Designed miniproteins, single chains, continued (3). Designs and how they scored, part 59

Each design is a single chain, and the fold is of that chain. pLDDT is the mean over its residues in the fold that is shown.

## One batch from the design tools (miniprotein)

Design m10029
Fold by ESMFold2-Fast:
Structure m10029 (fold): chain A 83 residues (1-83)
Amino acid sequence: MELIDERETEDGTVYTYRNPLLSSSNPTFEEFKGKDGELYPSEEIYKKLTEAYKTHPELRLDTSNPAAAAGAAIRLIGLELDE
């Protein structure tokens, strides 16, 4: 994957990669590295997880693994959509 941009935010770092094939509306895709050093699908998901950890500390344990973060994010989107 080709890294084309690194953007620092207050919550971590956004890595923007070139989409290998422009087959959709997204010419690039992003990964987010949180302050915990773990990779997340996006900064938005990380922020939702951070907010949800205050209410759902159990999810913090699951999101210690990048692979588990995707599953937890799906649950959190349902739980924290309004908040």
Scores: mean pLDDT 62

Design m10030
Fold by ESMFold2-Fast:
Structure m10030 (fold): chain A 66 residues (1-66)
Amino acid sequence: SAAEDARKAAEAAKRAAEEGDSTAAAVAGQHLMDVGYREEGRRAVEAGQAGDAKAAAEYAELGSKK
């Protein structure tokens, strides 16, 4: 389901943030956009591309809780 896929993307973004991998966090944000959480996914991509893996994970988590 889209909600389950969003949760998996948020978990991937959280792991990327724990590893300091902003590129992987941006990729997880793109997966959120693909499953319909376009605003939260876009913000996660923007944060990850800016090098802020922690902010990317926070945006991804917000999407997964809906």
Scores: mean pLDDT 78

Design m10031
Fold by ESMFold2-Fast:
Structure m10031 (fold): chain A 84 residues (1-84)
Amino acid sequence: VRNDPVAVSVALKLRALIAPLDGETSVEAEVTVQTPDSPPVKRTLKVERIEGEDTVELRLYEDGKLVDSFTTKKVDPEKLPGTR
């Protein structure tokens, strides 16, 4: 079965967003990527959660290399300002 690294990275990012509920600051998964024209390759995907005062930065690493970063407003499950 092909592990879609995009789908895995999305799942890791979602887990990193809820990491304060579990006490985690990073999440990691090893995936096997296979394309029709290439042998299976193992890659390590890691999402690191970095909290600022009002922001959360998620950094996506592939085999220890930074490939993407995303900054969002901090969501506190104990303190949701306004919620609408």
Scores: mean pLDDT 65

Design m10032
Fold by ESMFold2-Fast:
Structure m10032 (fold): chain A 65 residues (1-65)
Amino acid sequence: GAMAAQQAALARRRAFVAEVDKKWDELIAQGKEDEAGVEVAKLNREHADVFAPQRAGGLAGARAL
């Protein structure tokens, strides 16, 4: 049902946000700020359907970069 689809979507978004956050933190810790921005931008572009709120904003989790 809709609840199962919602839980799957939330799990996927949580995993994606965690991966983006981890990648950002790793690159920033290494002083690779420009590379961090490029990597996050690529992830957001490839997974735009997961990160849909980035266009509308309004969510703390909608991190574009």
Scores: mean pLDDT 68

Design m10033
Fold by ESMFold2-Fast:
Structure m10033 (fold): chain A 80 residues (1-80)
Amino acid sequence: MEEARKLLLEAQREALKLASEGKYDEAIKVLEKAIKEIESLDIDPFERDVLVALMRASLAIMKTHKDAPTEKFKETLKKL
């Protein structure tokens, strides 16, 4: 569980960093890769589903925020 959460946090931080540079496509790929890595982990099915859902939400936010300032996305991410 702790491992999966670290992977989630690291992927979100990396995606945010890429987004701050205007590299939204690369940020999206980072989140997609993290989803696949979480799916390959031998963790509780409920925890896996929750983490995948959270990552998919982050992915949707990233796609939506292509036109939005990175500052808005950073503030949202800090509260997660």
Scores: mean pLDDT 72

Design m10034
Fold by ESMFold2-Fast:
Structure m10034 (fold): chain A 78 residues (1-78)
Amino acid sequence: MRKEELKKIAEEAYEKHKEEILRAVRVLSHTHSGRALERAVGRVIGHYAGVELSDEDAEIVGEVVIEKVLEEDPSAVR
C-alpha cells in the first residue's frame, strides 16, 4: 500500500479503537522493541481495520500508532 493509505488506516483505527490499542501497545512493549514492536502493533491495527498487512506495511502502521500513543501517554513505550 502507499504510505498515505497506511497512515489513514493507522489514524482511523486508533481513533475508533483507542483504548484497546493503547492497552495492546503497553502489553507488547514489555516483550517487543524497535521494528518488532512496530510490526506487532501494526498487525493489531490490521486486525481492527480488517486489512491484511505485509510485515513492511505493518511496521509503517505500527510506527504511526506508537507516535500517537506516546503523544497521549509518554510512559506507554520504553
Scores: mean pLDDT 79

Design m10035
Fold by ESMFold2-Fast:
Structure m10035 (fold): chain A 67 residues (1-67)
Amino acid sequence: ARPLSPEQAEAVAEALRAVGATEEQARAGAELLAEGASGDEVADRLRALGASPRVAEMGRATADALA
């Protein structure tokens, strides 16, 4: 619900890469989280980009923690 700082957005992208996200997936996830997207929205977008269940779950959990 709140926008991320640039540092938080980069930390999210790095965390997604650490669990196997591609640069495209990490960037898309961080952008959605910066916009305040829901966990389900982030997970759905990452899955649409071919992300593994681990990457999608990391994105969802991060969004839920920020709500």
Scores: mean pLDDT 79

Design m10036
Fold by ESMFold2-Fast:
Structure m10036 (fold): chain A 65 residues (1-65)
Amino acid sequence: SDLEKAQKAKEEALRAASPELLTLEVEGRTIYIYLAEDTKESRDQGNIAKAKALEAGNAAIIRVL
């Protein structure tokens, strides 16, 4: 539980640091993608990160620079 609280705090910090937040639901998993900017290149990197998160089979926080 303490580890989970720390993880949520980390997620909240990432949201605050990146205003470009994209949340996706994939196969019952919630994936949070934070974009450095709202451009095609950042979105393409977000899609690559999404594929990696799917391979991991868990909920992930992915920050795209």
Scores: mean pLDDT 59

Design m10037
Fold by ESMFold2-Fast:
Structure m10037 (fold): chain A 62 residues (1-62)
Amino acid sequence: MKSLLQQIAEAAAARDVGRARDLAQQLVEKGYITQEQADQLVLLAYKGDVSGARALAEELAK
């Protein structure tokens, strides 16, 4: 889970929304996060908000 959320943060830094969406959906399918949390991660990637994506990843990983 933690490594996958880190990859989402990296996708946000690169503004790779497609990658962030695919990674977030994998987390939803595994039951690690909700669809709402996945949508937030994708939105943060769209904005290039690396700090926001990282903060959310840390929150979900604890």
Scores: mean pLDDT 76

Design m10038
Fold by ESMFold2-Fast:
Structure m10038 (fold): chain A 67 residues (1-67)
Amino acid sequence: MVGKVDSYMSLVALDADGVWRVVSPDFPLDNQPATQRVVTTSSREEAEEVRKKEDKRLEEIKREIEK
């Protein structure tokens, strides 16, 4: 069991091709283990905007789970 990365936060990563990616947890409706959602963007600014949107979504999920 790995219990240290149930993080309700997204992260921004830059790959070797200069593509900015936003990686965030995704929680399927069928009570399956959390997966990762990856969004590809063309700039750091766009990635930060996507990250903020995903962080808000994850905060809502966290609030519901931690009830």
Scores: mean pLDDT 65

Design m10039
Fold by ESMFold2-Fast:
Structure m10039 (fold): chain A 86 residues (1-86)
Amino acid sequence: MTYSDRELDDIARRLDRYVSSNRDRLIDGARRMGITSRDDFLRGMTQRERRVVTAVWGVAMGFMSPRDAVRSLNPVQVGALRLAVS
């Protein structure tokens, strides 16, 4: 499955709204998983099975933009993110 730039930008806008509505919960979740710094976040992004949730945490903590988060993911992970933020 391939996403167009327009579809990725739509998903990024949905992610931004999702994060804005859930920021405190997402930051708390990241901290419970040991992500408290930018370095912890970057290490977390190398873990394939947690990459989608780690990218969402990165946006919530201000370590990446929603646009960069969506574009850091492969098409399968983008599909998972889209369902989560719908």
Scores: mean pLDDT 83

Design m10040
Fold by ESMFold2-Fast:
Structure m10040 (fold): chain A 80 residues (1-80)
Amino acid sequence: SKLTLEVTVKGEFTPEQEKLAREVIEEVRRQLEAAAADPSLEGDVKAEIELEPLPDGSLKVTVKIEAGGQSATIERVFPV
């Protein structure tokens, strides 16, 4: 199986937003590696992460995951 992780950044981060962004990217990467190692899942595993720093200091994170012929999109805003 092929593992693909794409990260898009929509602005400049504060140090707090950068730290949170790095933690989110690492967590998603770990979840993808676990999915790619699962023999019950067929085909390629892909995630797209979009990171948008917001003017109030929060970080908007959108994650789209495709695995085993299924897709899910998760959107969260983290106060930082």
Scores: mean pLDDT 78

Design m10041
Fold by ESMFold2-Fast:
Structure m10041 (fold): chain A 74 residues (1-74)
Amino acid sequence: PVVSASALAKMLGISVSALTSLPPGTILEITFEDGRTMVLRKLEDRRSFEVLAGPTLADLAGQKVASVVVYTPA
């Protein structure tokens, strides 16, 4: 599944520009307070992330983010 930068920004509580400025291929590993993890990859369109692993955004409604790890392509 694909998630827009705007939807992801709302979930993380950050600006859309912070996500759209990330280079394509950037991996985001998001851990929620309940222990669930979501792994996403930035796509070439600069506005979308592909969900590589983890639950759907609907399953995460009301969940708090515990940590975010960013892996940029070398």
Scores: mean pLDDT 77

Design m10042
Fold by ESMFold2-Fast:
Structure m10042 (fold): chain A 95 residues (1-95)
Amino acid sequence: MEEELEKIKKEIEELDRRYAEVDGQAGASSPEGQVLLYLDYLAWLREKLPELSPEVQKYAEERIAEVRARIDELMEGLLPDTQAEVRARLAEIEA
């Protein structure tokens, strides 16, 4: 029980640490660079989702929704060709 709680805490800390790292890098990047950073994080989250504890899976799904919303918001400011590339990457990640 205590071992399971420790595992859950470590999984959440990993998700949060990577998100904070991405968010920090995004602040120093172009809008295109920001979208790519969030896309990479989204891909990593989806790949990790089946490996996570059930409680953390719900937390990760909420994070996926947040990251997807940020990507959608950033896309509004991008050129049409860049938006098409982002949509293609999202389709690949969500497949």
Scores: mean pLDDT 82

Design m10043
Fold by ESMFold2-Fast:
Structure m10043 (fold): chain A 100 residues (1-100)
Amino acid sequence: MEAIEELRRKAEEVVEGIKDEKIREEAREAAEAAIKALEEAAKAETLEEAKKILATRVVGQVIRLVGLSIEAKSEEERELLIELAKAIIEAGERVLKELE
């Protein structure tokens, strides 16, 4: 699904921009977990199953990224983490629109 591939590219770009190693590693883990959940949602047989995956798994990773943004040592890192969280939300919206 194009939305998930675009998110994967965006996540790699954002993560490479994070200078703090610990925050970078946690952001990478959150992005990878969100992408995996989105891939499972995209394969869901029903819209309701996809919504359940998004509400439980994808939202959890968005919350994790917002938490990391509070711990960020610079405004630049905070903005990158929020940008990644927004990209995950947008990918989830696109997954739902592709499901009939």
Scores: mean pLDDT 86

Design m10044
Fold by ESMFold2-Fast:
Structure m10044 (fold): chain A 82 residues (1-82)
Amino acid sequence: EAAAILAELAEIEAEVRALYDALKDEEARRRVHEAAVRPLLAAAPEVEALLDAGDELGALRLALEAAREGLRRAREVYEEAK
C-alpha cells in the first residue's frame, strides 16, 4: 500500500537525520549522508522507468528497498565515526 510505504520512507529519513545530527564532525556527517543517498541514486533510473510505465507502487517499493539499504549503510558509518 502506497501510504504505508511513504510513511516508512519518512521514518527512514527521520532516522538518517537523527544519525547525522548526533555527529559533531562535518566529515562524519558527510559520510553518513553519502552512505544513505548512494543506494537511492543507484536505484533512481529504475524507479523513473517504473514511474514512466505507470507502476507507481513498484517504483515506491524499489525506492523503499534502496532507502532501507541506505539506512543500513548510514548506521554502519555512524558506528565507525562516533
Scores: mean pLDDT 85

Design m10045
Fold by ESMFold2-Fast:
Structure m10045 (fold): chain A 95 residues (1-95)
Amino acid sequence: MESSLSAVENFAKNVVDFLLEQGVITEEEGEKLRKEIIEALKDKSVDEIYEIIEELVQKIEEILEKNKLEPTEKNTAEALKIAIEEFLEKKKKEE
């Protein structure tokens, strides 16, 4: 499953890089988050990864709308951090 692992690694890198660029996480938090994303998704198919990405996008939109936040890069990054942390916490409780 090299292609799936590459997709997971790229997704994790893109999420962490975006959060770091917006100052929402520290470098140490980013390394931890990258590893947790890879562990949560490493056994998923490419189609399942796309479904998870869709769910995260919907969650980000819900957070922004519910809190009456403008969709700025920083607000989107803060919403993404909440969405991904909630996703990872749910995975830890189920597994």
Scores: mean pLDDT 80

Design m10046
Fold by ESMFold2-Fast:
Structure m10046 (fold): chain A 88 residues (1-88)
Amino acid sequence: SHGQQLQQQLQQRYDDMMTQFNNNVSDILAKSSSSVRSQIQSVVFSSTQQVQQYVDQGVRANSVSTMQQSVDQMQQVFNDTQNQVNSI
């Protein structure tokens, strides 16, 4: 019961992080010049491929600890990507 509820909360965390990340990227892209936009899109594309692997791992997780590890890995990718985007 508690484990299933926590797993659902971690799944919701995946969705929330992805939504927040996409909103942040979209906002920056809307305010960027064409050349800057291309650079941002390249960084985001690479990060999205990595994030998708962690999402797939998390969805197939058989334990709360494995799901949490996937969330932590996804959060690291989002943080690194945001820093790269902000530096452009």
Scores: mean pLDDT 75

Design m10047
Fold by ESMFold2-Fast:
Structure m10047 (fold): chain A 57 residues (1-57)
Amino acid sequence: LREEAEEHLRRARELGNQAVDNMADGAKTKQYNDEAAAHFRRASELRAELERLEKEK
């Protein structure tokens, strides 16, 4: 869970950087931002689940 959340965060940052690098191409920028948002969302859900598991010790 923790490693998966970290991997999603890394992917989100990479996609965000690609969106900035491709700002001249609005369509590509939007695609990268959408992908980054999806990865951030998944990372947040995985972190919440990890915290629940730790509290149930």
Scores: mean pLDDT 75

Design m10048
Fold by ESMFold2-Fast:
Structure m10048 (fold): chain A 83 residues (1-83)
Amino acid sequence: SMDKIKEEIKKLLEEMKKLQKEALSLNTKEGAILATVIAIEMAGYEFEVSLAKTKEELEAVLKRLKEDLEYFREQLEKLKAKA
C-alpha cells in the first residue's frame, strides 16, 4: 500500500538524518559540507513525497532514496577514514 511505502521512506529519511548528524560530529569542513548536502536532499525527498499521487511515484522516490543513502554512507566512511 502507499502508506506502507511512505512509512519505509520515513524510516530511510531518519537514517539519512543520522548520517547528517554524524557528518556534523566530525567537526571538519568536509563533514559540514556533506551534512548540508544531506539536509538539502532530505528536504527534496520530503517535498516529492508530499506531491506523490501514485504507488509507482512513491516506489521511484524510495529507489532513489536508497541509492542516495548508500552514496552518503560511502562518503561519510571516506571522511571518517581521513579523520
Scores: mean pLDDT 89

Design m10049
Fold by ESMFold2-Fast:
Structure m10049 (fold): chain A 94 residues (1-94)
Amino acid sequence: MTEEEIKEEIELAKKDGEEEIKKLKLGKSLDELIIASFEKLKKAIEAGEASREVLEQTEKLYEEVKLLYEAGIVSKEALEAAEETLKLAKEKLE
């Protein structure tokens, strides 16, 4: 898939995700996008692109995903992806 398609899907998921969650009780597309975003971030960190900015961004995203998980909006899998990525970022920056 192209980066353009991914970016458009992320923006669409943010807008439609809240409405889908209200209607379907779970935003699967939002969950999948969160997991994919953290997987991409994890690969960048593993490749040595770990920075203080990446750590700060990962912490903010983790807190957001945690709130969404507690609200029943995203899966435990999405939360675990966020948690593992945050742990990796902290480990690489030491």
Scores: mean pLDDT 70

Design m10050
Fold by ESMFold2-Fast:
Structure m10050 (fold): chain A 96 residues (1-96)
Amino acid sequence: SKDTLVRLSPLLKELLETVGFTEETMTLEELNIYLGEVFAKAVRERIDPSSTDLDTAVLDLSGTVLGRITGKDRLTVDELVQALGAAVDETAVVVP
């Protein structure tokens, strides 16, 4: 349900603070929106500027919260999408 409340893991909470969100709980729909903003920011700021193809582009996540969540300093856009999906699976559903 789009109204499903989730409690953020400490790493996800720290990640969402990078895009201005400071709460510990949000709806699953809001989480997907903010993760989309995190992804867009990472692509803008961390992509290898010599990359001509986004499907094969590598992001440098060294020293970032995303690097800590993924456990990798460098990864592809596809690997980032999969790592963020895995991080979402670690959220606890809050029953109202």
Scores: mean pLDDT 75

Design m10051
Fold by ESMFold2-Fast:
Structure m10051 (fold): chain A 81 residues (1-81)
Amino acid sequence: TPSRDEILDEVLARAQEMKDELDARLPSLSPEEARALLAERIAEFRAWVDARYPDDSGARAVADYLAAELRRWLEERLAAR
């Protein structure tokens, strides 16, 4: 069983991969396309956390927090255009 720190590191790394993908693609996307892509990736991320760490409320809480932070980050990046 992975430690709490290992779970957090894996969840954080997955969220960072989503952010890096979106940041790399942002110059080619409309605001609507960027929001749609993030929504799709967040749904995949939540499904991955639920499958990888079933019944772990802590992992789900961190995933929800990171999803909210990614949405905030995207809106800030779009506003800076």
Scores: mean pLDDT 86

Design m10052
Fold by ESMFold2-Fast:
Parts: C-alpha cells; structure tokens; sequence
Structure m10052 (fold): chain A 67 residues (1-67)
C-alpha cells in the first residue's frame, strides 16, 4: 500500500464518520467521534504519519466547532 492509498483510505473513513455524526445529530455521538479522532491522532503520531496526524487534527477541530 502506498502512502497516497493510506491517506485516501483515512480521508474516506473520516468522511463516513462525519456523515454518521451529521445523520445522528447527537452531541454524545459527536463527543465520541472527537475522542476517537484523539486516539487516531496519537496513533498516527506514534507511527510517524505526520501528514495524516495533521489532517485528523483539523477534522477534530471542525467537529469540536460543531459541538
């Protein structure tokens, strides 16, 4: 798997998560999604995936602004 393929899969997974959060319109679900992104950011940083970690951090900030 290329880094570009991994990046695309992460972007697709985040898009699916955001769609689910929007569909449920539940603050508890939004809070859980933010917590999941925090864990994903920590994992990406531990693996040296700086661009993916930065992408996830931006998406986490967007969800936090919607809360």
Amino acid sequence: MSDEELRREVEEAVAAMRAYVAQTNDPEVTAQAIALLDQAIALAESLGLADIAAFLARERERLRAEL
Scores: mean pLDDT 81

Design m10053
Fold by ESMFold2-Fast:
Structure m10053 (fold): chain A 100 residues (1-100)
Amino acid sequence: EIEEIKKFLDELMKDPRFAPFRKLPAADSEFAKLHPHPVSLEEIRKKVESGEIKSLEEFRMELSQLVGNVILYHPEDSALRAAAAALADEVDKFEKKFKE
């Protein structure tokens, strides 16, 4: 399960559709201060590698937080919202590999 999650994260990190989600915003930006739980694909990968994320459910919760941040703080950015929707779809497809 964890090895499959790591491989999936590597694939998401390589996908140009998800480039805006790879890194956290600058720590001193007003944008970063408005995000109570700043999340990026790089930070999720670090949590998987450190053992903070131990299950598919914990992984899904982190990705849901990333998508939720886009919906809450960038409702006007149709391109970011489309990218977040595509990310959610890829996660759903990945989860189906572990479900009957």
Scores: mean pLDDT 70

Design m10054
Fold by ESMFold2-Fast:
Structure m10054 (fold): chain A 90 residues (1-90)
Amino acid sequence: SLEEILDEMAKELGLSPRFVADIRKLLERDLELSGIKITDEQEAVVVVASALLFAAWIIGDEEIRDKLLEYVEKKYDLTPEQLRVLRSIR
């Protein structure tokens, strides 16, 4: 699930519980508003990673960004297109 993927990434990156709670609220809101149904793990990973990468960019934390990209690219079998989307997030 999205929640399990978010919790796993948060643990690996050492994210604070407050930050994780804020990201969870944003993800739930965005998915509800967009009507997007996530059916596979790779789609869920892209959605969670995109939210975390965008948040890292806003707060200026390049270390979180680099660690997240390395973790996702090595752990999940993402398509070249999915990886391109994630790498485009500053």
Scores: mean pLDDT 75

Design m10055
Fold by ESMFold2-Fast:
Structure m10055 (fold): chain A 67 residues (1-67)
Amino acid sequence: LRQEQQKRAQEKLEEVIKKYNGADATEENIIKASQELGRAAQESGVPVRAYITVKDGKLIVKAEVLP
């Protein structure tokens, strides 16, 4: 069901967020976070908005399942 797919997608995205959100904004961390977030989004099978930004030398990772 679509709702169950959305829940699983959100949980998968949240795992990546927890792993990298607040990590040091090193080149290695940016690359790894981008790769894992991209894979999670592609594998979700549902529309996803995801982005990574840097604030005060820390990574801010955001992702949401779109309606």
Scores: mean pLDDT 79

Design m10056
Fold by ESMFold2-Fast:
Structure m10056 (fold): chain A 82 residues (1-82)
Amino acid sequence: SLIEQLEAELQKLNEKLKELRSLPNTPENVKEIRELQIRITALGYKLAYLQRHGADDPAAVEEAEKKAKELEKLSREILARG
């Protein structure tokens, strides 16, 4: 199912985040960690939205994708300013 695919993707991203956190705190690694955290947060939101509204509704899937993209954009803008 779509929910199972999103859960599997979220698990893979969390494992990659754990791996990166085990590496030295270089500027490159810190940037990669921040990008992964943004992606994990947006994907988690999408998953929660679809669990609440139903993954079998195309309109709900489209809305979840739109909101997740908006959240990623906003998160990147906030990090770029701070």
Scores: mean pLDDT 84

Design m10057
Fold by ESMFold2-Fast:
Parts: sequence; structure tokens; C-alpha cells
Structure m10057 (fold): chain A 61 residues (1-61)
Amino acid sequence: SPEDELNKRLGELNDETVARVKAVQAEAKAKGWSDEEKQKRLSEVMRDYQKRVDEVEKEAK
């Protein structure tokens, strides 16, 4: 159903975003990024996530 497809796609986006956040945290530690640089990168990840959620929800309706 359209609802099942939407829920699946949102779940996949959530999983991908969690993985991206963890990857940013790991890279920041490995490369010695400042807290400011790390927060900027995390903000970009979250902005991309919100945009993708909006696109998925718009396309599902």
C-alpha cells in the first residue's frame, strides 16, 4: 500500500541518517575536528534529512 511504502522509505531514511551521524562523529574524532566544525557537519546532515523526508512525504501523497 502507499502507506506501507511511505513507512518503509521513512524507516530507511532514519537508518541512513543515524549511520551518517555516527560516521561524522567517528570522522571528527579520527581527524581531530573542532566542535564547531563537527556541529556544522551534523547540521548539514540533519538539513539534508529534513529535505529528503519532505520529498518522500510529498511524493507519497
Scores: mean pLDDT 83

Design m10058
Fold by ESMFold2-Fast:
Structure m10058 (fold): chain A 87 residues (1-87)
Amino acid sequence: MPLELSEEERKELLAFYEGIIADAEAMRAAGASDEEIRAYVLAKLEAFAAEHPQLREWIERLKAQFSTLSADELLLALRILAQELRS
């Protein structure tokens, strides 16, 4: 994991990723566009960074990478990040 997180911070970040994944998958199933899903995820990352300033730099790097990904690639990246936090 590229971040040193407490157990509670890890649980919070995991719940955050899982929540975004579930919402984005529901949006995709409902026929939301790639752009709508990407906008949703980026907005959620910004909100999380605002609540967790200590993670801001890492979230900004993640947002920059995500801005070049399709919605499906973005969801895959979030699933990988969630799996790393579970391990």
Scores: mean pLDDT 79

Design m10059
Fold by ESMFold2-Fast:
Structure m10059 (fold): chain A 55 residues (1-55)
Amino acid sequence: SGKLDAINKEIDALKKKLADLWNKDPSDPAVKKEINDITYKLGRLSAEKYRLKNG
């Protein structure tokens, strides 16, 4: 469905942003916060994707 495609695009965009953040200073609190925020959002999107395919 179009919703699944939108979720996949958002996951891909967040993974690219996460890769960019991992190339920055990992001791920076702002970088750590963004990594945590993106990781949490990726987890939620993966759960929603699983429900759309299997729920």
Scores: mean pLDDT 82

Design m10060
Fold by ESMFold2-Fast:
Structure m10060 (fold): chain A 79 residues (1-79)
Amino acid sequence: ISEIAKKSGASPSTVSKILKLRKEGVKKSVEAYEAGDYEKGEEIDEKTEKEIEELLKKNFTPEQRKKLEDALRDKNLAA
């Protein structure tokens, strides 16, 4: 995880924040869906995606973003 940040030149803190946002976003949207609040779940998903996108734009080149997104997809296969 932190190794990707080192190799891309971005701070490990930024990579950790992106991973945490993804994980927390999924947890919160699942909680909303379980409560039957699908609209809230969709809002959480959209907000999480936008926050991640902002961090990616500020800290990564398009090539580095692709590499990180692929790693996140593989790691977050569940839910």
Scores: mean pLDDT 69

Design m10061
Fold by ESMFold2-Fast:
Structure m10061 (fold): chain A 99 residues (1-99)
Amino acid sequence: SLVELIVRSLEEAKEAAEKGDVLSALLSAGVAQVALSVLLQVTEDEELKKRLREALEHVSEAENLLEEDAKKNGYSAKASEEVKKKAVEHLEKAIEALK
C-alpha cells in the first residue's frame, strides 16, 4: 500500500538521520512528504486524514531541522547531535501516527 511505502521511506529517513547523513535523510523524508500529501488529497477516511496530517507535520519539522543545520554546516557535513536527536524523534512520531 502507499502507507507501507511512506512508512518505509520514513524508516530510511530515520536511519540516515541517526547516521547524521543529512542529504539521504532529506531525500527519504522528501519522498514520504510527497506521498503523504498525495494520499491526504485522495483519501476520504477522516480518521486516516487526521493521522496523515499529524505525520506530515512531524516530517516537515524533521526536514526543517535538517535543512537549517545543512545551511549552517553544509549538506555534506554530519548533522549536530542535537539536530540528529530531534529529527529522529519527529520521524519516529510520524511513523507512530501512521500505525
Scores: mean pLDDT 87

Design m10062
Fold by ESMFold2-Fast:
Structure m10062 (fold): chain A 77 residues (1-77)
Amino acid sequence: MEEELEKAKELIEKGREAVANADSLTPEQLQEALDAVAEAVGLIEKIRDKIDPETYEKLLREAAEVMRGLAAALDAA
């Protein structure tokens, strides 16, 4: 559980960094970041019953925001 939670946080952070640096990244790198955040969502769903509801909601909100940013960057590329 803790390992999956930490991995999900790391994957969301990778996505956030990719959004911040979108202008300098290739479409392939943006897609890799989007795939990483999608993996984080899968991990969060897998451990949903084992984590605090507030933590679950916060992580999903952050993942959704990052995924929207990455999708917009890919569409603009």
Scores: mean pLDDT 82

Design m10063
Fold by ESMFold2-Fast:
Structure m10063 (fold): chain A 100 residues (1-100)
Amino acid sequence: MEKILKGLEEALAVAEELLAQARASTDPAEARRLAGSAVAIIRRALEDIINDPRASEEIKELAKKYLEELEELQKTQSPLETAEAAVRMMRELIEKIKEE
């Protein structure tokens, strides 16, 4: 699990940086692009967890639920709101893994 955790923490750090840049941007197009990139990084990390044989079934099920929720949010919410939800979900997943 340590190698999985490190990969998720690295993905979260990059996504948080992109989200911070999106929030600070005065250009709406740039803000949308940065927020979309943050969501893409988190979605990839969730997909990697679902396909990792070292991850527990509980963690895989949670990652799958988050991925499905993010797909729905991308259809109904703004890119910035979706990115904020994605970062929150990743933090929750990391904390759950640390408690195993």
Scores: mean pLDDT 85

Design m10064
Fold by ESMFold2-Fast:
Structure m10064 (fold): chain A 57 residues (1-57)
Amino acid sequence: SISEAIDYVRKHLPFSYGTYLELLEQAEKAGKEEEAVELILNDPTGLELEKFREELK
């Protein structure tokens, strides 16, 4: 869930919190929030998350 992803970012990636919140909002507007949540929780490198952000343009 989005709440799960937000809690994860707050705990493990606090310095990037605002950037991840913006990404989640953009993903929700695009109907891809579930994909964004999965990437935040399961992408150890952030590389796939970066590609996903580019696709939301």
Scores: mean pLDDT 73

